# Designs tried in a protein design run: designed miniproteins, single chains, continued (3). Part 25

Each design is a single chain, and the fold is of that chain. pLDDT is the mean over its residues in the fold that is shown.

## One batch from the design tools (miniprotein)

Design m8837
Fold by ESMFold2-Fast:
Structure m8837 (fold): chain A 114 residues (1-114)
Amino acid sequence: SLEKKIAEYEAKIKAAEAAGDKEALGRAYLELGKAYLEMEDYEKAIEYYEKAISLLEGLEKAKALLYLGLAYLELEDYEKAIKAFEEAMKLAKDVDKELYEAAKKYLKEAKELL
């Protein structure tokens, strides 16, 4: 159940905070954001993706930025979606072709909807 997944990620957040593990905390926020995105709670998803982005670096940050852009796209905030996808592409360039191409595709779609 999605409610069980949220409870599991909230427990992981508390454990990571207690341990001072910023990377684990950032990953838990990313997964919680994805759970809220699945529930179509875009405002909560954005809140947790922004928390994940503040704690993560490199490819994990690029993933959080991709999901942030998708949440903004659903809210029709195309300017913020574009910025998130551009940052995701920059971090994924020459490192993760699949993530780069996904961000590039969504960037093009967001620009066409402006």
Scores: mean pLDDT 90

Design m8838
Fold by ESMFold2-Fast:
Structure m8838 (fold): chain A 70 residues (1-70)
Amino acid sequence: MGEVRREGDTLTLTLESDEDLTLTIENTGDRPMVLTDKVTGETTVLRPGESVDVTIPAGETRVLELRPAP
C-alpha cells in the first residue's frame, strides 16, 4: 500500500506491502526531478519523460521523495 503527500513542489511517497512491490515512477512534468529514497539514501535524477523502476521487498517500508532539480 502507498501514501502520497505533496508539500509545494515536493512529493513524498510512503510505500509498504506484504508482497514484493515494483513501481515505475515517471517524470511527466517539464523539468528535471530528483528522486531520493529516504531509507537507503539512494538518489536518481529523472529528466522530463524519464522513468525508473523501484522495487520494495515484502515487509519493508520505504519513503521516496521527489523534488525539482536546481
Scores: mean pLDDT 77

Design m8839
Fold by ESMFold2-Fast:
Structure m8839 (fold): chain A 62 residues (1-62)
Amino acid sequence: EEEIRKKAKRIAEIYGVDEEDILKVVKEYEKGEISREEAAKKLAEILGISEAKAKAILEYLL
């Protein structure tokens, strides 16, 4: 979805990370490969933030 890519790009630019790293986590969650909690943990690690903030970002991306 183009909108998810645009949102991921904005988050990647803010945190100084690769947008594809964010999109990989979103795709794994959408495929049912990981839980929402696991997706939030992976985003927290990628972005260097708390899991609580990562959960808010995940909700924004979805």
Scores: mean pLDDT 82

Design m8840
Fold by ESMFold2-Fast:
Structure m8840 (fold): chain A 94 residues (1-94)
Amino acid sequence: EPVKDPVELSDEEIEELAINALSIVGDFALWEGRRTGRPVTKERLKERVEGFVAMLRRLGLKEEDAEKIREIMLKLIEEKPDPADLPKPAPLKV
C-alpha cells in the first residue's frame, strides 16, 4: 500500500464514528440481554466503550481524537443508560 500514514479524522468524522460505535455497542448489549435473560448495566456499557477506545488507540488513532470519541460515547450513555435508547442505524424496509 503506498499510503503509510492514516488520514486524520475531522470533528464530523469523530462524532459519526462515536455514534456508530455506540449504536453497535447498544445492539450487542440488547443481543446479550436477550441471550442471557439479564439486563445490561451502565457499567457494562462503559466497559465496552473503554475497550473500543483502547482498540482505536492501538490502531494508531491520535490520543486527542480517541479521547473525543470516548467523551461523546460516555456522555450519551450517561444521558441514555438503557441500550434500547441508544442511537440505532436507519431502520431497514422489508
Scores: mean pLDDT 68

Design m8841
Fold by ESMFold2-Fast:
Structure m8841 (fold): chain A 64 residues (1-64)
Amino acid sequence: DLLERLKEYIENATTEAYQAGVDLAVETFGADSPRTREIIAALHEARTEGKIEEAKERVERIVS
């Protein structure tokens, strides 16, 4: 389940989890997809700013 994996990567908020989430988004939607850019932004904000709940809500809207 794509959404569940992205949420786990957001919750972990580590460099390793961030990279895994980026790779998953690129694999699923492609590197140049607007969805991929939004997912990467959410992962970045979760990791660097601690916006975990906001990031989860964002990826739910993108993937649903």
Scores: mean pLDDT 84

Design m8842
Fold by ESMFold2-Fast:
Structure m8842 (fold): chain A 93 residues (1-93)
Amino acid sequence: STVEKYYKLIEENFKKANLKLDKELLEKIAKEIMEKLGMNEPAALQVAAEILFEGKKEGLDEEKILEKFKEEIEKIKPEYEKARAAGETEGVP
């Protein structure tokens, strides 16, 4: 699947929930996930869409969503790296 198909699916999901999709914010969050957690672009877009969807459901503005996201990623990263080092990550091939 192309990145464009992912954007279309995300936009459709937001419309079903009567929420407005902010593509710029989605892209910023996805980029941060890729840089901090090492996820590939499709996976990062999916996670970013979930974070944005939840924030929009709570009525948060862009700045608050980004702030909350950055705090959560900074908190999760050490735990995620520790779990990977211990071999405790779900979905080990």
Scores: mean pLDDT 73

Design m8843
Fold by ESMFold2-Fast:
Structure m8843 (fold): chain A 90 residues (1-90)
Amino acid sequence: SLEDVVAATWAAVVAQYPELSVYDPSKLLTLLRPVYEHTRDDIVPTPLPSPGGLEALLKMVFPDLPEEVLRAISRALTNAIAAEVAAAKA
C-alpha cells in the first residue's frame, strides 16, 4: 500500500539521516495519495511525477530540509511508488 511504501521509505531515509526522526511523514501521504491513485487507476499508463516535481512537493512538507536530502527522498519515493503502482495493476 502507499502507507507501507511511505513508512518503509521514511524508515530507510531516517536510518541514513537520523536527524529526520523529529519530522512527521504523514503529510507525505496527503500529497502523494492523489498522484498514486490517479496513476494506478488510469486505463492508459500515465507518467509518475518526475524526481524534480516530487522534490517540489517534498519542499512543501519539509521546507527546512537540505536540497540533497530532499533529492534523496524524492528519488527513493519515485522508485517505490512506481513499484507499488506496477504491483497494484498486476
Scores: mean pLDDT 67

Design m8844
Fold by ESMFold2-Fast:
Structure m8844 (fold): chain A 95 residues (1-95)
Amino acid sequence: NKEIEELVEKGTEIANRWKEEIRRHGAGEDLLIPPELMLEAVELLKQKKYEEALQKFEEAKKLIQQILSVQPSPILEEMLELAEEGIKLVKSLIS
């Protein structure tokens, strides 16, 4: 499924970009949780475990929104958009 492949690719890329930014600039461990949730979500999506993938995308979305409320970041905004795309795609596959 091309849509799944594209979302897995983009989600993996943005998660790794955020992890690299945190490593470069130093930050708390809590800032590494959203990219790990995104990586778990896309791995579950790749395995066609849609309900589990949906849960991880929803968890990532909530934490990203919380961080963005105090720390604006273009990378986190892009990761939020991809989490929303993942939620929409998975919901279309579960129905």
Scores: mean pLDDT 85

Design m8845
Fold by ESMFold2-Fast:
Formats: C-alpha cells, structure tokens, sequence
Structure m8845 (fold): chain A 81 residues (1-81)
C-alpha cells in the first residue's frame, strides 16, 4: 500500500479540526498495529512512522498517539534484529 501523502491530503490535514487530525493519526497507528500482528513488519514500520509524523504536527492533542507510534517503531526494529 502507498504510504506517501499527496499535497492536497496534507493541506486537508492541516485545515482539519484537532479532533479530525487526532483521528487520522490514530487510524494510521491502528493500521500499523494490524500489520505488525500480521508479521508485515515493513508495512507496520511505515504506518507507525506516518502516525508519528502526523501526531508530531499536533503534539498537544495527539500525545498518546505519538508515544504509541514511537513504541511501535521500537518494537518493529527489535523484531527485525
């Protein structure tokens, strides 16, 4: 699956409500967790990194999502060792 944002999607994210921004970051985090459970480690890493990137743009609203994404990235890296 593509893990890149187009400029229109990023602009829509920036203009979205804090609740919608948090929801998008959470959705990406949840997809990363699903891929991790399926053993699709490269896909899991990509989605965790995307969730971290988006959550880092709204850290006050998405703090728990940011922390969980960072934990997910660490778990994938440990699993790839």
Amino acid sequence: SPVTFDPEALEAFRRASPEDQVRLAETLLEQGEIYFEEGKLEAALAYYQLARELASLVPEQAREILERAEEGIERVREALE
Scores: mean pLDDT 80

Design m8846
Fold by ESMFold2-Fast:
Structure m8846 (fold): chain A 81 residues (1-81)
Amino acid sequence: MPSVEELVAQLLKSSPEERYQLLLELVEAMLAAGHSADEVERVLLQIYVRVLEQISDPEEQATLERIMEEVGRELRRLVAE
């Protein structure tokens, strides 16, 4: 698994579609490794805060927020099975 800092650096270089896919892959990998939904949400929040600190454009911030909401919905769907 890449570190949070490595993943943040990758996300900053990625398109919105690539950001969604990278975060979804992280969620799936963490759940497969036996992490709880609460642990995954904590890691997602750490990533969100660190990426948000590097983005100055309000439109890019809004796009990231939407992606994080979509990833959070998918996490809840996966754990509801």
Scores: mean pLDDT 82

Design m8847
Fold by ESMFold2-Fast:
Structure m8847 (fold): chain A 120 residues (1-120)
Amino acid sequence: SFKEVVKKLLKLAEEGVKAVLEGNKEKAIEIAKEIVELLKENFGDDPYVQKKIEELEKLIEEMEKEEDEEKFKEIFLRMIQLVMETLIEVADKNLSDEERTEIYKLIKESYEKILELLNS
């Protein structure tokens, strides 16, 4: 189910932000790689998603060699933004108006939770 995959990706995004805030770079990178694998498994046939996966993999390579905590956080948040934008575009191309509205709501709720974590 598209909705189930979106929920899992958003949950990983939230857990990844928590790992970044705790200074656990290894866990944040593991979560980033899991997000990429889920996108490949579920949407790898979409040329738009393939291009976004390439961009995400480059961001993961940058994270693996980044020693500055604030820059690492900035790269991770950029990755999460790219994931959310990718999910919106996939929803827009493939889902009905009712289904798209439900996905937009899930993404918005996850975005709001991430902002709360960043302000804690």
Scores: mean pLDDT 89

Design m8848
Fold by ESMFold2-Fast:
Structure m8848 (fold): chain A 69 residues (1-69)
Amino acid sequence: LGGVEKMYIEAGEFYKSRGDKLKEKGKLEEAIEYYRKARTFYILARDDEGKREMDKKIKELEKEIKKMK
């Protein structure tokens, strides 16, 4: 069982990093999609803190999109 949880955390960090880059480029809708992928991997890793961080980032970007529309 060693390393499976770490593998899921690493996958979550990968998708989170891609979301961060998309956010910086102003591609907010795409960033949300990648944060949702990261959230799924944090759930698989049983990382409640990582999951909550993704929930917060998604909610923040949703509010930002709403303000610009």
Scores: mean pLDDT 84

Design m8849
Fold by ESMFold2-Fast:
Structure m8849 (fold): chain A 92 residues (1-92)
Amino acid sequence: LEEELRQLREAARGVLELLRQKYGPALAGSPELRARAEELLREFEREVERILEEAEREPSRESLLEAARRLERLAEELDRRLAELVAEAEAL
């Protein structure tokens, strides 16, 4: 459970870094949209920490699987919202 929690934290950081690399170049030309993207990334980091802390308080296989599902949903939502910012940048 402890190693699995560590692996989930590492996976979440990997997703964050991948999304920064994927969308960063498209947002570089717009300081306002880049600032909004940075806020979304910080929000994701805070939510990841909260989810993992909740799982650590009551560690079980079930809480770990629930944490993994919640993190996957957060990653999908972040990817979607960053893609929307890129679409706004392209429209400028």
Scores: mean pLDDT 82

Design m8850
Fold by ESMFold2-Fast:
Structure m8850 (fold): chain A 69 residues (1-69)
Amino acid sequence: MREELDRLVDEAVRSLGAGDYVGAEEHLRRLERLVEEVERTQGREAAQELRREAEDRLVSGIHELQART
């Protein structure tokens, strides 16, 4: 689960850095589906924590891209 989250976040950030907004949107949709699956199988608290981790990682990744450019 965590490795899948990490992969989807990294793929979304990479797509954004490459200017591939369609690819970034697809990865973000998959991330949203992952959060929904976690809520369904592991409960709301687990899903909220996963969403928070994903958001924090996305923000950090975007900030890193901006600092690099």
Scores: mean pLDDT 79

Design m8851
Fold by ESMFold2-Fast:
Structure m8851 (fold): chain A 87 residues (1-87)
Amino acid sequence: LREELLELAEEVIELLRELGEEKMVKTLEDLIKQFEETQSLSDGILLALTIAIAAQYIAEHHPEKREEAEEILRRALELASRLTRQA
């Protein structure tokens, strides 16, 4: 789960950088750092949900990346669900 979550976070950060969404990149980098420091389930859930929000934003505002963003959204929600079931 941790490895899958961090991999997905890196994937969405790369996409956000391509799109010039520097503010969202910073937010996700801060959340990744927090999760790595605390290793808490709550911080993992927050990271997964923030990835989902970022992916939804991309799907709505960057139609050229909609399909990629929708797949990231699906994966983020699946990870959030799996994390909440471990709580």
Scores: mean pLDDT 85

Design m8852
Fold by ESMFold2-Fast:
Structure m8852 (fold): chain A 68 residues (1-68)
Amino acid sequence: MAEGYEAAEAAGLLDTLSPSARQALHDAKENLRKAEEDPENSAPYYAAAGIWLAVAIQEAGRERLAGL
C-alpha cells in the first residue's frame, strides 16, 4: 500500500496534483504508516487513509473536470 504511494511519487504522478491533493495523499500515507506500525489498531488508520485518498482523488478530479 505505502509502496504504491511511493511508486506513484517516483513516477512523477504526484507532481501533476494540486497542493491540496498532495497534502491529502500525504495524510493518507501517514495513516497507512501508522496502520503498519500498530497492526492491533490498524482498522481506524486504514479507514482514515481511505478517506484521505478519496479526498485527494476528488481534488484531482475537480481540477480535471474544470477543463483548465
Scores: mean pLDDT 67

Design m8853
Fold by ESMFold2-Fast:
Structure m8853 (fold): chain A 75 residues (1-75)
Amino acid sequence: SMSEAQRLIQRAIGAFTAALQAEAEGDFDMAEHLRKVAEKYVKKASELLGLDEKGQQQLYQQVKQQGQQHFQQLQ
């Protein structure tokens, strides 16, 4: 459902924000793990939304932009 996809998108944003925090703290292994978690959430949300590969990539770019904005607000 759309609500499930939205929940996954929010989790992806959270995971990407956490990845940026980990990278800022020098924990590059954790940052890479969290980026992969965000990618998995984006893939699952894209499947639920019926997005093709280009749509999935656009969604991932939006997740990265929102995660970066959230990260900057937490500084």
Scores: mean pLDDT 88

Design m8854
Fold by ESMFold2-Fast:
Structure m8854 (fold): chain A 83 residues (1-83)
Amino acid sequence: SEAEKAIKEGRDLLEEADKLLEEMKAKNAPSLSLVVLGLERVGLETEIALLEKNPEAHLPDLQTEIEQLKALIEEAQRQLKAL
């Protein structure tokens, strides 16, 4: 289903965010960047949990969180290249 695909994409994105957070910490990235990415990660994890309890009711919200975290990951990767 579309809900299962979104959950899988979201979980894969959470793994990418966790790896990026570890790399950012290792490279001594700004604390604010770590906090922002960490909070967005929690937001996505929450939306996945809500969708799992009520399939499709929260699909648009999960899709929005996925796009937001993708944008933050891309920005964080860009910042790391500048370090």
Scores: mean pLDDT 80

Design m8855
Fold by ESMFold2-Fast:
Structure m8855 (fold): chain A 81 residues (1-81)
Amino acid sequence: VIPKIVLDTSDPRAVRGFLDLAVAEARRAAEEGDLAGAQRTLETLQYAYDTLASQLSPEQRAAMEAALAEVRAIVEELAAR
């Protein structure tokens, strides 16, 4: 079960901080060879996007889509090893 994400979408700094942490966690998992950890980060970020996309500004949406693409690439590279 993916936990409920509490994120203030009206605060662009809160959105940026969340995305920065998600990308940092995925990169850390990659450094440690932790595919399961990277996959959990991707699932959490995808759930946040699916749940909050309608509440995001176009800039916030683009930033979250970019973070999703980066985390997905990390998972794919790890899975190919």
Scores: mean pLDDT 77

Design m8856
Fold by ESMFold2-Fast:
Structure m8856 (fold): chain A 72 residues (1-72)
Amino acid sequence: MKEREERALEDLVRLVEEQMKDAGQTLTDEEKESIRTNIRRAAEENGLEVTQIAAHMHDLRGRQDLAEEYRR
């Protein structure tokens, strides 16, 4: 469970990093940590698991295979 949550969080950070890179921006380690903190906070505030957010984001990208890793 914890390993899946950590992997989901890193997937989400990577998606933000790639989006920023496409816009000509580079994320610092401090900015990546802020993103991790904000994702965890948003999940907790909305009563969601980080894995549920990752699954939804992968579904939106057409990556059903990656989304399935975070579903039961």
Scores: mean pLDDT 76

Design m8857
Fold by ESMFold2-Fast:
Structure m8857 (fold): chain A 79 residues (1-79)
Amino acid sequence: DAAVLAAMATALADFAREKGVEEASKYHEQAAQAARDGAPLDEVKALLLKGTNILAEKVSQEELDAANLRIQQAADAAR
């Protein structure tokens, strides 16, 4: 579901930018655009994973848990 993936990626990009992790935000924004453009699911997932791995190195586990909640809410709203 491209709309759900785009919403999740956008929420992750916004979260990463709020935390000052610009590199992670860049990959998550690329993932959101790829999903909107109808790119293959594996390409969108690869961009999401790359951004998330960078973010995980820079933020606490509590912040990652908050990000996961925000992603879940964005996915649910886009259904």
Scores: mean pLDDT 81

Design m8858
Fold by ESMFold2-Fast:
Structure m8858 (fold): chain A 78 residues (1-78)
Amino acid sequence: MSAEAEQAWLEGLRALGELDLDAALEHFRRAVELDPRLRTPILAFLRKEIEDIRANPPENAEERIALAETLVAELEAL
């Protein structure tokens, strides 16, 4: 993948960790726009994160799942 697409993916992961939906969505959309092949691995990562949270729920599980599910829906629409 290009350095720009990789950087956008990494920035999306950082925003996801910060629970910043708008920033995570912007960066993941940019990564997919730069390299459409990234849509499948990003979606797989987000779906796995939802499964991992459901298996071992932290205090903010509901917020994290809602954010990840929103990202999945938006990226699937691309």
Scores: mean pLDDT 85

Design m8859
Fold by ESMFold2-Fast:
Structure m8859 (fold): chain A 106 residues (1-106)
Amino acid sequence: NAKQLFDEGIRLLKEGKYEEAFDKFVEAIKAGYIPSLLEMSLVVQLALDKAGITSAETPATKDYLRALILYNMGFKKEAAAYFGIAVAKILGLDTSKFEELIKSLP
């Protein structure tokens, strides 16, 4: 169940297990789960809180804005992938898994 993978990712993120959380988000999106705007906002907020970032101006801001634009244009899979890149950048994680996901989208 793709949603269970996403929910597991949120749980791991709350526990401070950033790499495992990120892997679960990649697995969920690859399995066809499209997070809602509310879910994307929640995960970004949790990532910022865990990283100790209190400012909205981060290297991830452009990727998150790109995700929001793509989502509103109906490109929901691409939006989910760019959202993942934003979260990875906030947490200081490798973005390559989500970059590969973007390349594999139909």
Scores: mean pLDDT 76

Design m8860
Fold by ESMFold2-Fast:
Structure m8860 (fold): chain A 114 residues (1-114)
Amino acid sequence: SKKEEYYKKGEEYYKEGIKKFLEGDYEGAVELFDKAIEYYEKALEIEEDKEIYKKLGEAHIYRASALLYLGDYEGALKDLEKALEAYKKAEASEDEIKEIEEEIKRLKETIEKL
């Protein structure tokens, strides 16, 4: 199906993004996570899916981490907020949601002290 094609493309870009992140290529990782997010969102427009919402959230979390390495604190905050929205739609565990909420709070406190 078209949803499965988009999801598979998202997974391919996500996997390559993780590879770039682990290599320390944070700019390359951001570009690949942007593509992963685009394809996960296209899949979700066809039919909502909790597993794909979870993957969307994970892609935003990794993108936020890459942006933090690049010194883009505001961009990282926006990605963590989008990850939180995705995890809530995924009906992720209370512990997973709390972890993202705590990261958002910590990052906001960091930004205020810059």
Scores: mean pLDDT 92

Design m8861
Fold by ESMFold2-Fast:
Structure m8861 (fold): chain A 73 residues (1-73)
Amino acid sequence: GPVTVTTTLRGLKNPAASTATLNKLADAMGKQPGALSVDVQSDLAKGTVTLTATFESEEARDAALDQAIGEVE
């Protein structure tokens, strides 16, 4: 069944740059097979950025993360 992954970055020195990096990662993940939704929420005043991604299965999640991370690193 579908799986959701949530990652929150806190105490950021440059929240805008971190938001840009997570948006790039979200775009890469959203293009992978089995990706249902990917969203990035930023609170620049609090120095936090949250990435939420939902995939059709754990296998689809793992494959999408491997591919997306490889493209941004």
Scores: mean pLDDT 75

Design m8862
Fold by ESMFold2-Fast:
Formats: C-alpha cells, sequence, structure tokens
Structure m8862 (fold): chain A 77 residues (1-77)
C-alpha cells in the first residue's frame, strides 16, 4: 500500500525530471503496480486516467491503516 503511494510520487519525478509526459509516466507506474499484483486492472486504468476520485479512498484507507508506519517513514526521510 505505501509502495503504491511511493510509486505514484515517482510518476511526478518522471514528468518533472526526465521530461516524460504525465500520461506516459502514470502508465509506466500502473504497469509496474499491475505486474506486482498490487492493484487491479480497473485501478491501473483509473491511475492512468488520473481518476483520483477512484484512487483517493484507497490511498486514504491505506494511510489510515498504516498511520504509524507512515510517520516512522517520514521521520526517516
Amino acid sequence: MQEIIDLAKRAGVLVHREGVPQEEALRRIAEELLERGLISEEQAEALINEDEEVLKPLFEAALAAQEEAARAAYEAL
């Protein structure tokens, strides 16, 4: 779950640092997440289309469940 969020952040890095179009960056991340079995094909499609309304509840639920681990990770940064 945190890995999904981190990979979504990497999409921004691909767009801004490597000049990859946002759609292409999201597609690469979606393919990687789907290949690892972390998301469904429907969720991968939503990620490519930047459908945050579909993905946001999933990320928020993951963060709520992993709240302590997320804080520990931020402290390590």
Scores: mean pLDDT 59

Design m8863
Fold by ESMFold2-Fast:
Structure m8863 (fold): chain A 87 residues (1-87)
Amino acid sequence: LEELKEEARRLYEEAADLMEEALRLFNENPNVPIELLSEVFEVVSQITQLYRQLMASTDEEEARRLLEEMKRLLKRLKELVEQIRRA
């Protein structure tokens, strides 16, 4: 359980860094669609909710499912940030 919570913390920190990068790119490039930034915030919000649930969890099986969902959302977030970089 502690191992899963540590991994979740690392994923959460990575998501925060990616959100900060997306904000910088949006501020520097007027060609970045607002819709991409909005989707970044939505995905980060979902990751934050899952992270809070995982940190509060006392069930290892639940924590594993939450962590797996966080990993899927982080992959989506990376794809969104890559699209913003290409704009």
Scores: mean pLDDT 87

Design m8864
Fold by ESMFold2-Fast:
Structure m8864 (fold): chain A 76 residues (1-76)
Amino acid sequence: MAELQAQAAEARARLEARLAELLKNGSLTEYQRWTYEAQMRILDLIIAGRFDEAVALARELEPEVQERAPAAAALG
């Protein structure tokens, strides 16, 4: 479990760095901002040892992610 929390902290730091880079480049979309922030919230719960809440939040947000995902361009 401590190893999972350490991995979550590392992942959280990498997401934060990536978000900062996208913000600096002006390339961040609203969808990317929302998904990165959602992932960081889930990781924060894991780091805090609140695994049940992390799972509940991930489950709650999964349909929202699908609804907000950019329409797959019909490549044909």
Scores: mean pLDDT 73

Design m8865
Fold by ESMFold2-Fast:
Structure m8865 (fold): chain A 81 residues (1-81)
Amino acid sequence: GRVDPAVFEAETLLALGEIYLAMGKKEAERGDVESAIESYKKAIELYEQALEVSRAAGHEDLARQAEENIKYAKEELKKLE
C-alpha cells in the first residue's frame, strides 16, 4: 500500500525543524542573537506542527520525537532571552 501521508508530513516537518534548529545554533555561535531567536522559534513551530500531525495519526514514536525536539529548542531559545 501507499505510505501513510501523515507519516511523510510529520517526518518532513521534523526535518525542516532540524534545519532551522541547526541554523539557529550556527547564528548563535556567530553572535547573531536576533537571527538565532527567529530560527529557534521557526523550529519550534515546525516541531509543534509535526506533533499535531503525529498525534492525529496515532504515531506515538514520531509524537515523542517532536515533543523532545520542542523541549530542546525551547531550552536553546531560553539561553538567548
Scores: mean pLDDT 87

Design m8866
Fold by ESMFold2-Fast:
Structure m8866 (fold): chain A 72 residues (1-72)
Amino acid sequence: MELTPEERRAVRRLAEKVAQTLASIPPDATPEQVREALRKAIDEATAELKKQGLPDDVVERARRIVERALEG
């Protein structure tokens, strides 16, 4: 499946934010705390992308791709 350049940029930004968030989580954090931190990070990154002028449809599609990857 071929992603548009805008979708690739959005997915990359969300993936970078997820990786950064995981790196900052303490080792004693509960699975629930990890999930909450990831949701907040994704919400913040999607809001920033929309604020930067990316179409809502592109950003929401990128979010679903990243969320699906986190589910396995």
Scores: mean pLDDT 80

Design m8867
Fold by ESMFold2-Fast:
Structure m8867 (fold): chain A 76 residues (1-76)
Amino acid sequence: DVKALQEEALALGKKALELEGEEYGLAKAELGGKEAEAILEEYALKSKNEEIRKKALEKLIELGVEELKEAVEKVT
């Protein structure tokens, strides 16, 4: 049944990307670097998951990125 296989593959792929996308991005960003700051900034401002936003913001504060705090205050 090709339809069943296709649905299963799509569901697993989407779920893996969703779980990996947010958690992998955050974990990779914790390793540091200039790319990490950009990733953390996106998660802090745009993530729909409150826990991810909180963790990203905490890491950005540790990195001393005060510009993000001002940007958040201006947007909200």
Scores: mean pLDDT 62

Design m8868
Fold by ESMFold2-Fast:
Structure m8868 (fold): chain A 100 residues (1-100)
Amino acid sequence: MEEVKEKIIEEVKKMKKEILAIMKKNNMDESVIAEVEKLFNETIEEIEKAESLEEMKKVIDDFETKLSEIMEKHASSEVIKEIAKEILKFRENIEKIFLE
C-alpha cells in the first residue's frame, strides 16, 4: 500500500509541474494558477490520508472533475487539449502502478 501511494504521489507531482507550466506559458491568470496549485496540494494530502486503493481512485476522480471545471471556465480549447494530454499520460502511468 505505502509503496503504491508513494508512486501515485510522485505521478501527481509530475503532472502538477507540467500542468502549471502549460498554464504559465499560456499567460493564464495568476489567481487561477494559484487555485490549481492549491487543488494539486490538497489532492496530494488526501492521497497521503487514503487507507485503500479505492479511496485513492476516488480522490483522483474528484481531482479530475474539479480541474475540468476550472479549465472549462478559464482556459482556451487549445490549453484544455494540452492539459487533457497530461491527464491521459498520468492515467496510463497510475493504471500500470495499480496493476503491479
Scores: mean pLDDT 86

Design m8869
Fold by ESMFold2-Fast:
Structure m8869 (fold): chain A 110 residues (1-110)
Amino acid sequence: MSDEEKREEAIRYLEKAAEYAEKAAEAARESDPEAAEYARKAAEYARRAAEALREGKLEEALRYASEAINYALKARDAAEKAGNEEAAAYAERALQYAAEAAALVEELLG
């Protein structure tokens, strides 16, 4: 995979991370406001990471992707404690996509 292809793939993973984080937030909206808030932050940071990648700001993209991972993990844990299996599953998917994006960005950094 070329560096350009790795960057495009990382952007796609971050867009999917944001999508699943938004689904987690909606699933948690009425039952667990804390899980919903963490999921919304995960989506925000995933989108910021994707934008940083589009601008060629690799260090900033890795920083935002790491924040997306942290908040997706917190959203999953909060949803699990609340017994919201759907929100937890969506947060886990967001976590997986954000982690795959971060790994690709780390490869681009060297």
Scores: mean pLDDT 90

Design m8870
Fold by ESMFold2-Fast:
Structure m8870 (fold): chain A 100 residues (1-100)
Amino acid sequence: MLSNEELLEKIKEILDELKEKLSELLDEATFQRFNEVIEEGLKKIEEALKKNASKEELKKVVQETVRKIDEFIKEYAPNNSKARELVLEAAVRMMELIDE
């Protein structure tokens, strides 16, 4: 299993890559709001890792973060199928990382 520090670094990298790709697909105002959703999710993941949360607890926090991100894209960019694909790809990568 990765250390909590290494796991957090890799999750942060996945979310940073997602932000970069979505900045090209979303307008400035929508992207700013989206960035706030990601930052809130990342903070919750950091807090869970700091508390030595179990794999199941961490998965639940990541799933909740992904759910909020998907809801945001559905509300503010409903016709952007590429944005939804990128969110799902990031979700799969984060979940696979936790299972290591």
Scores: mean pLDDT 80

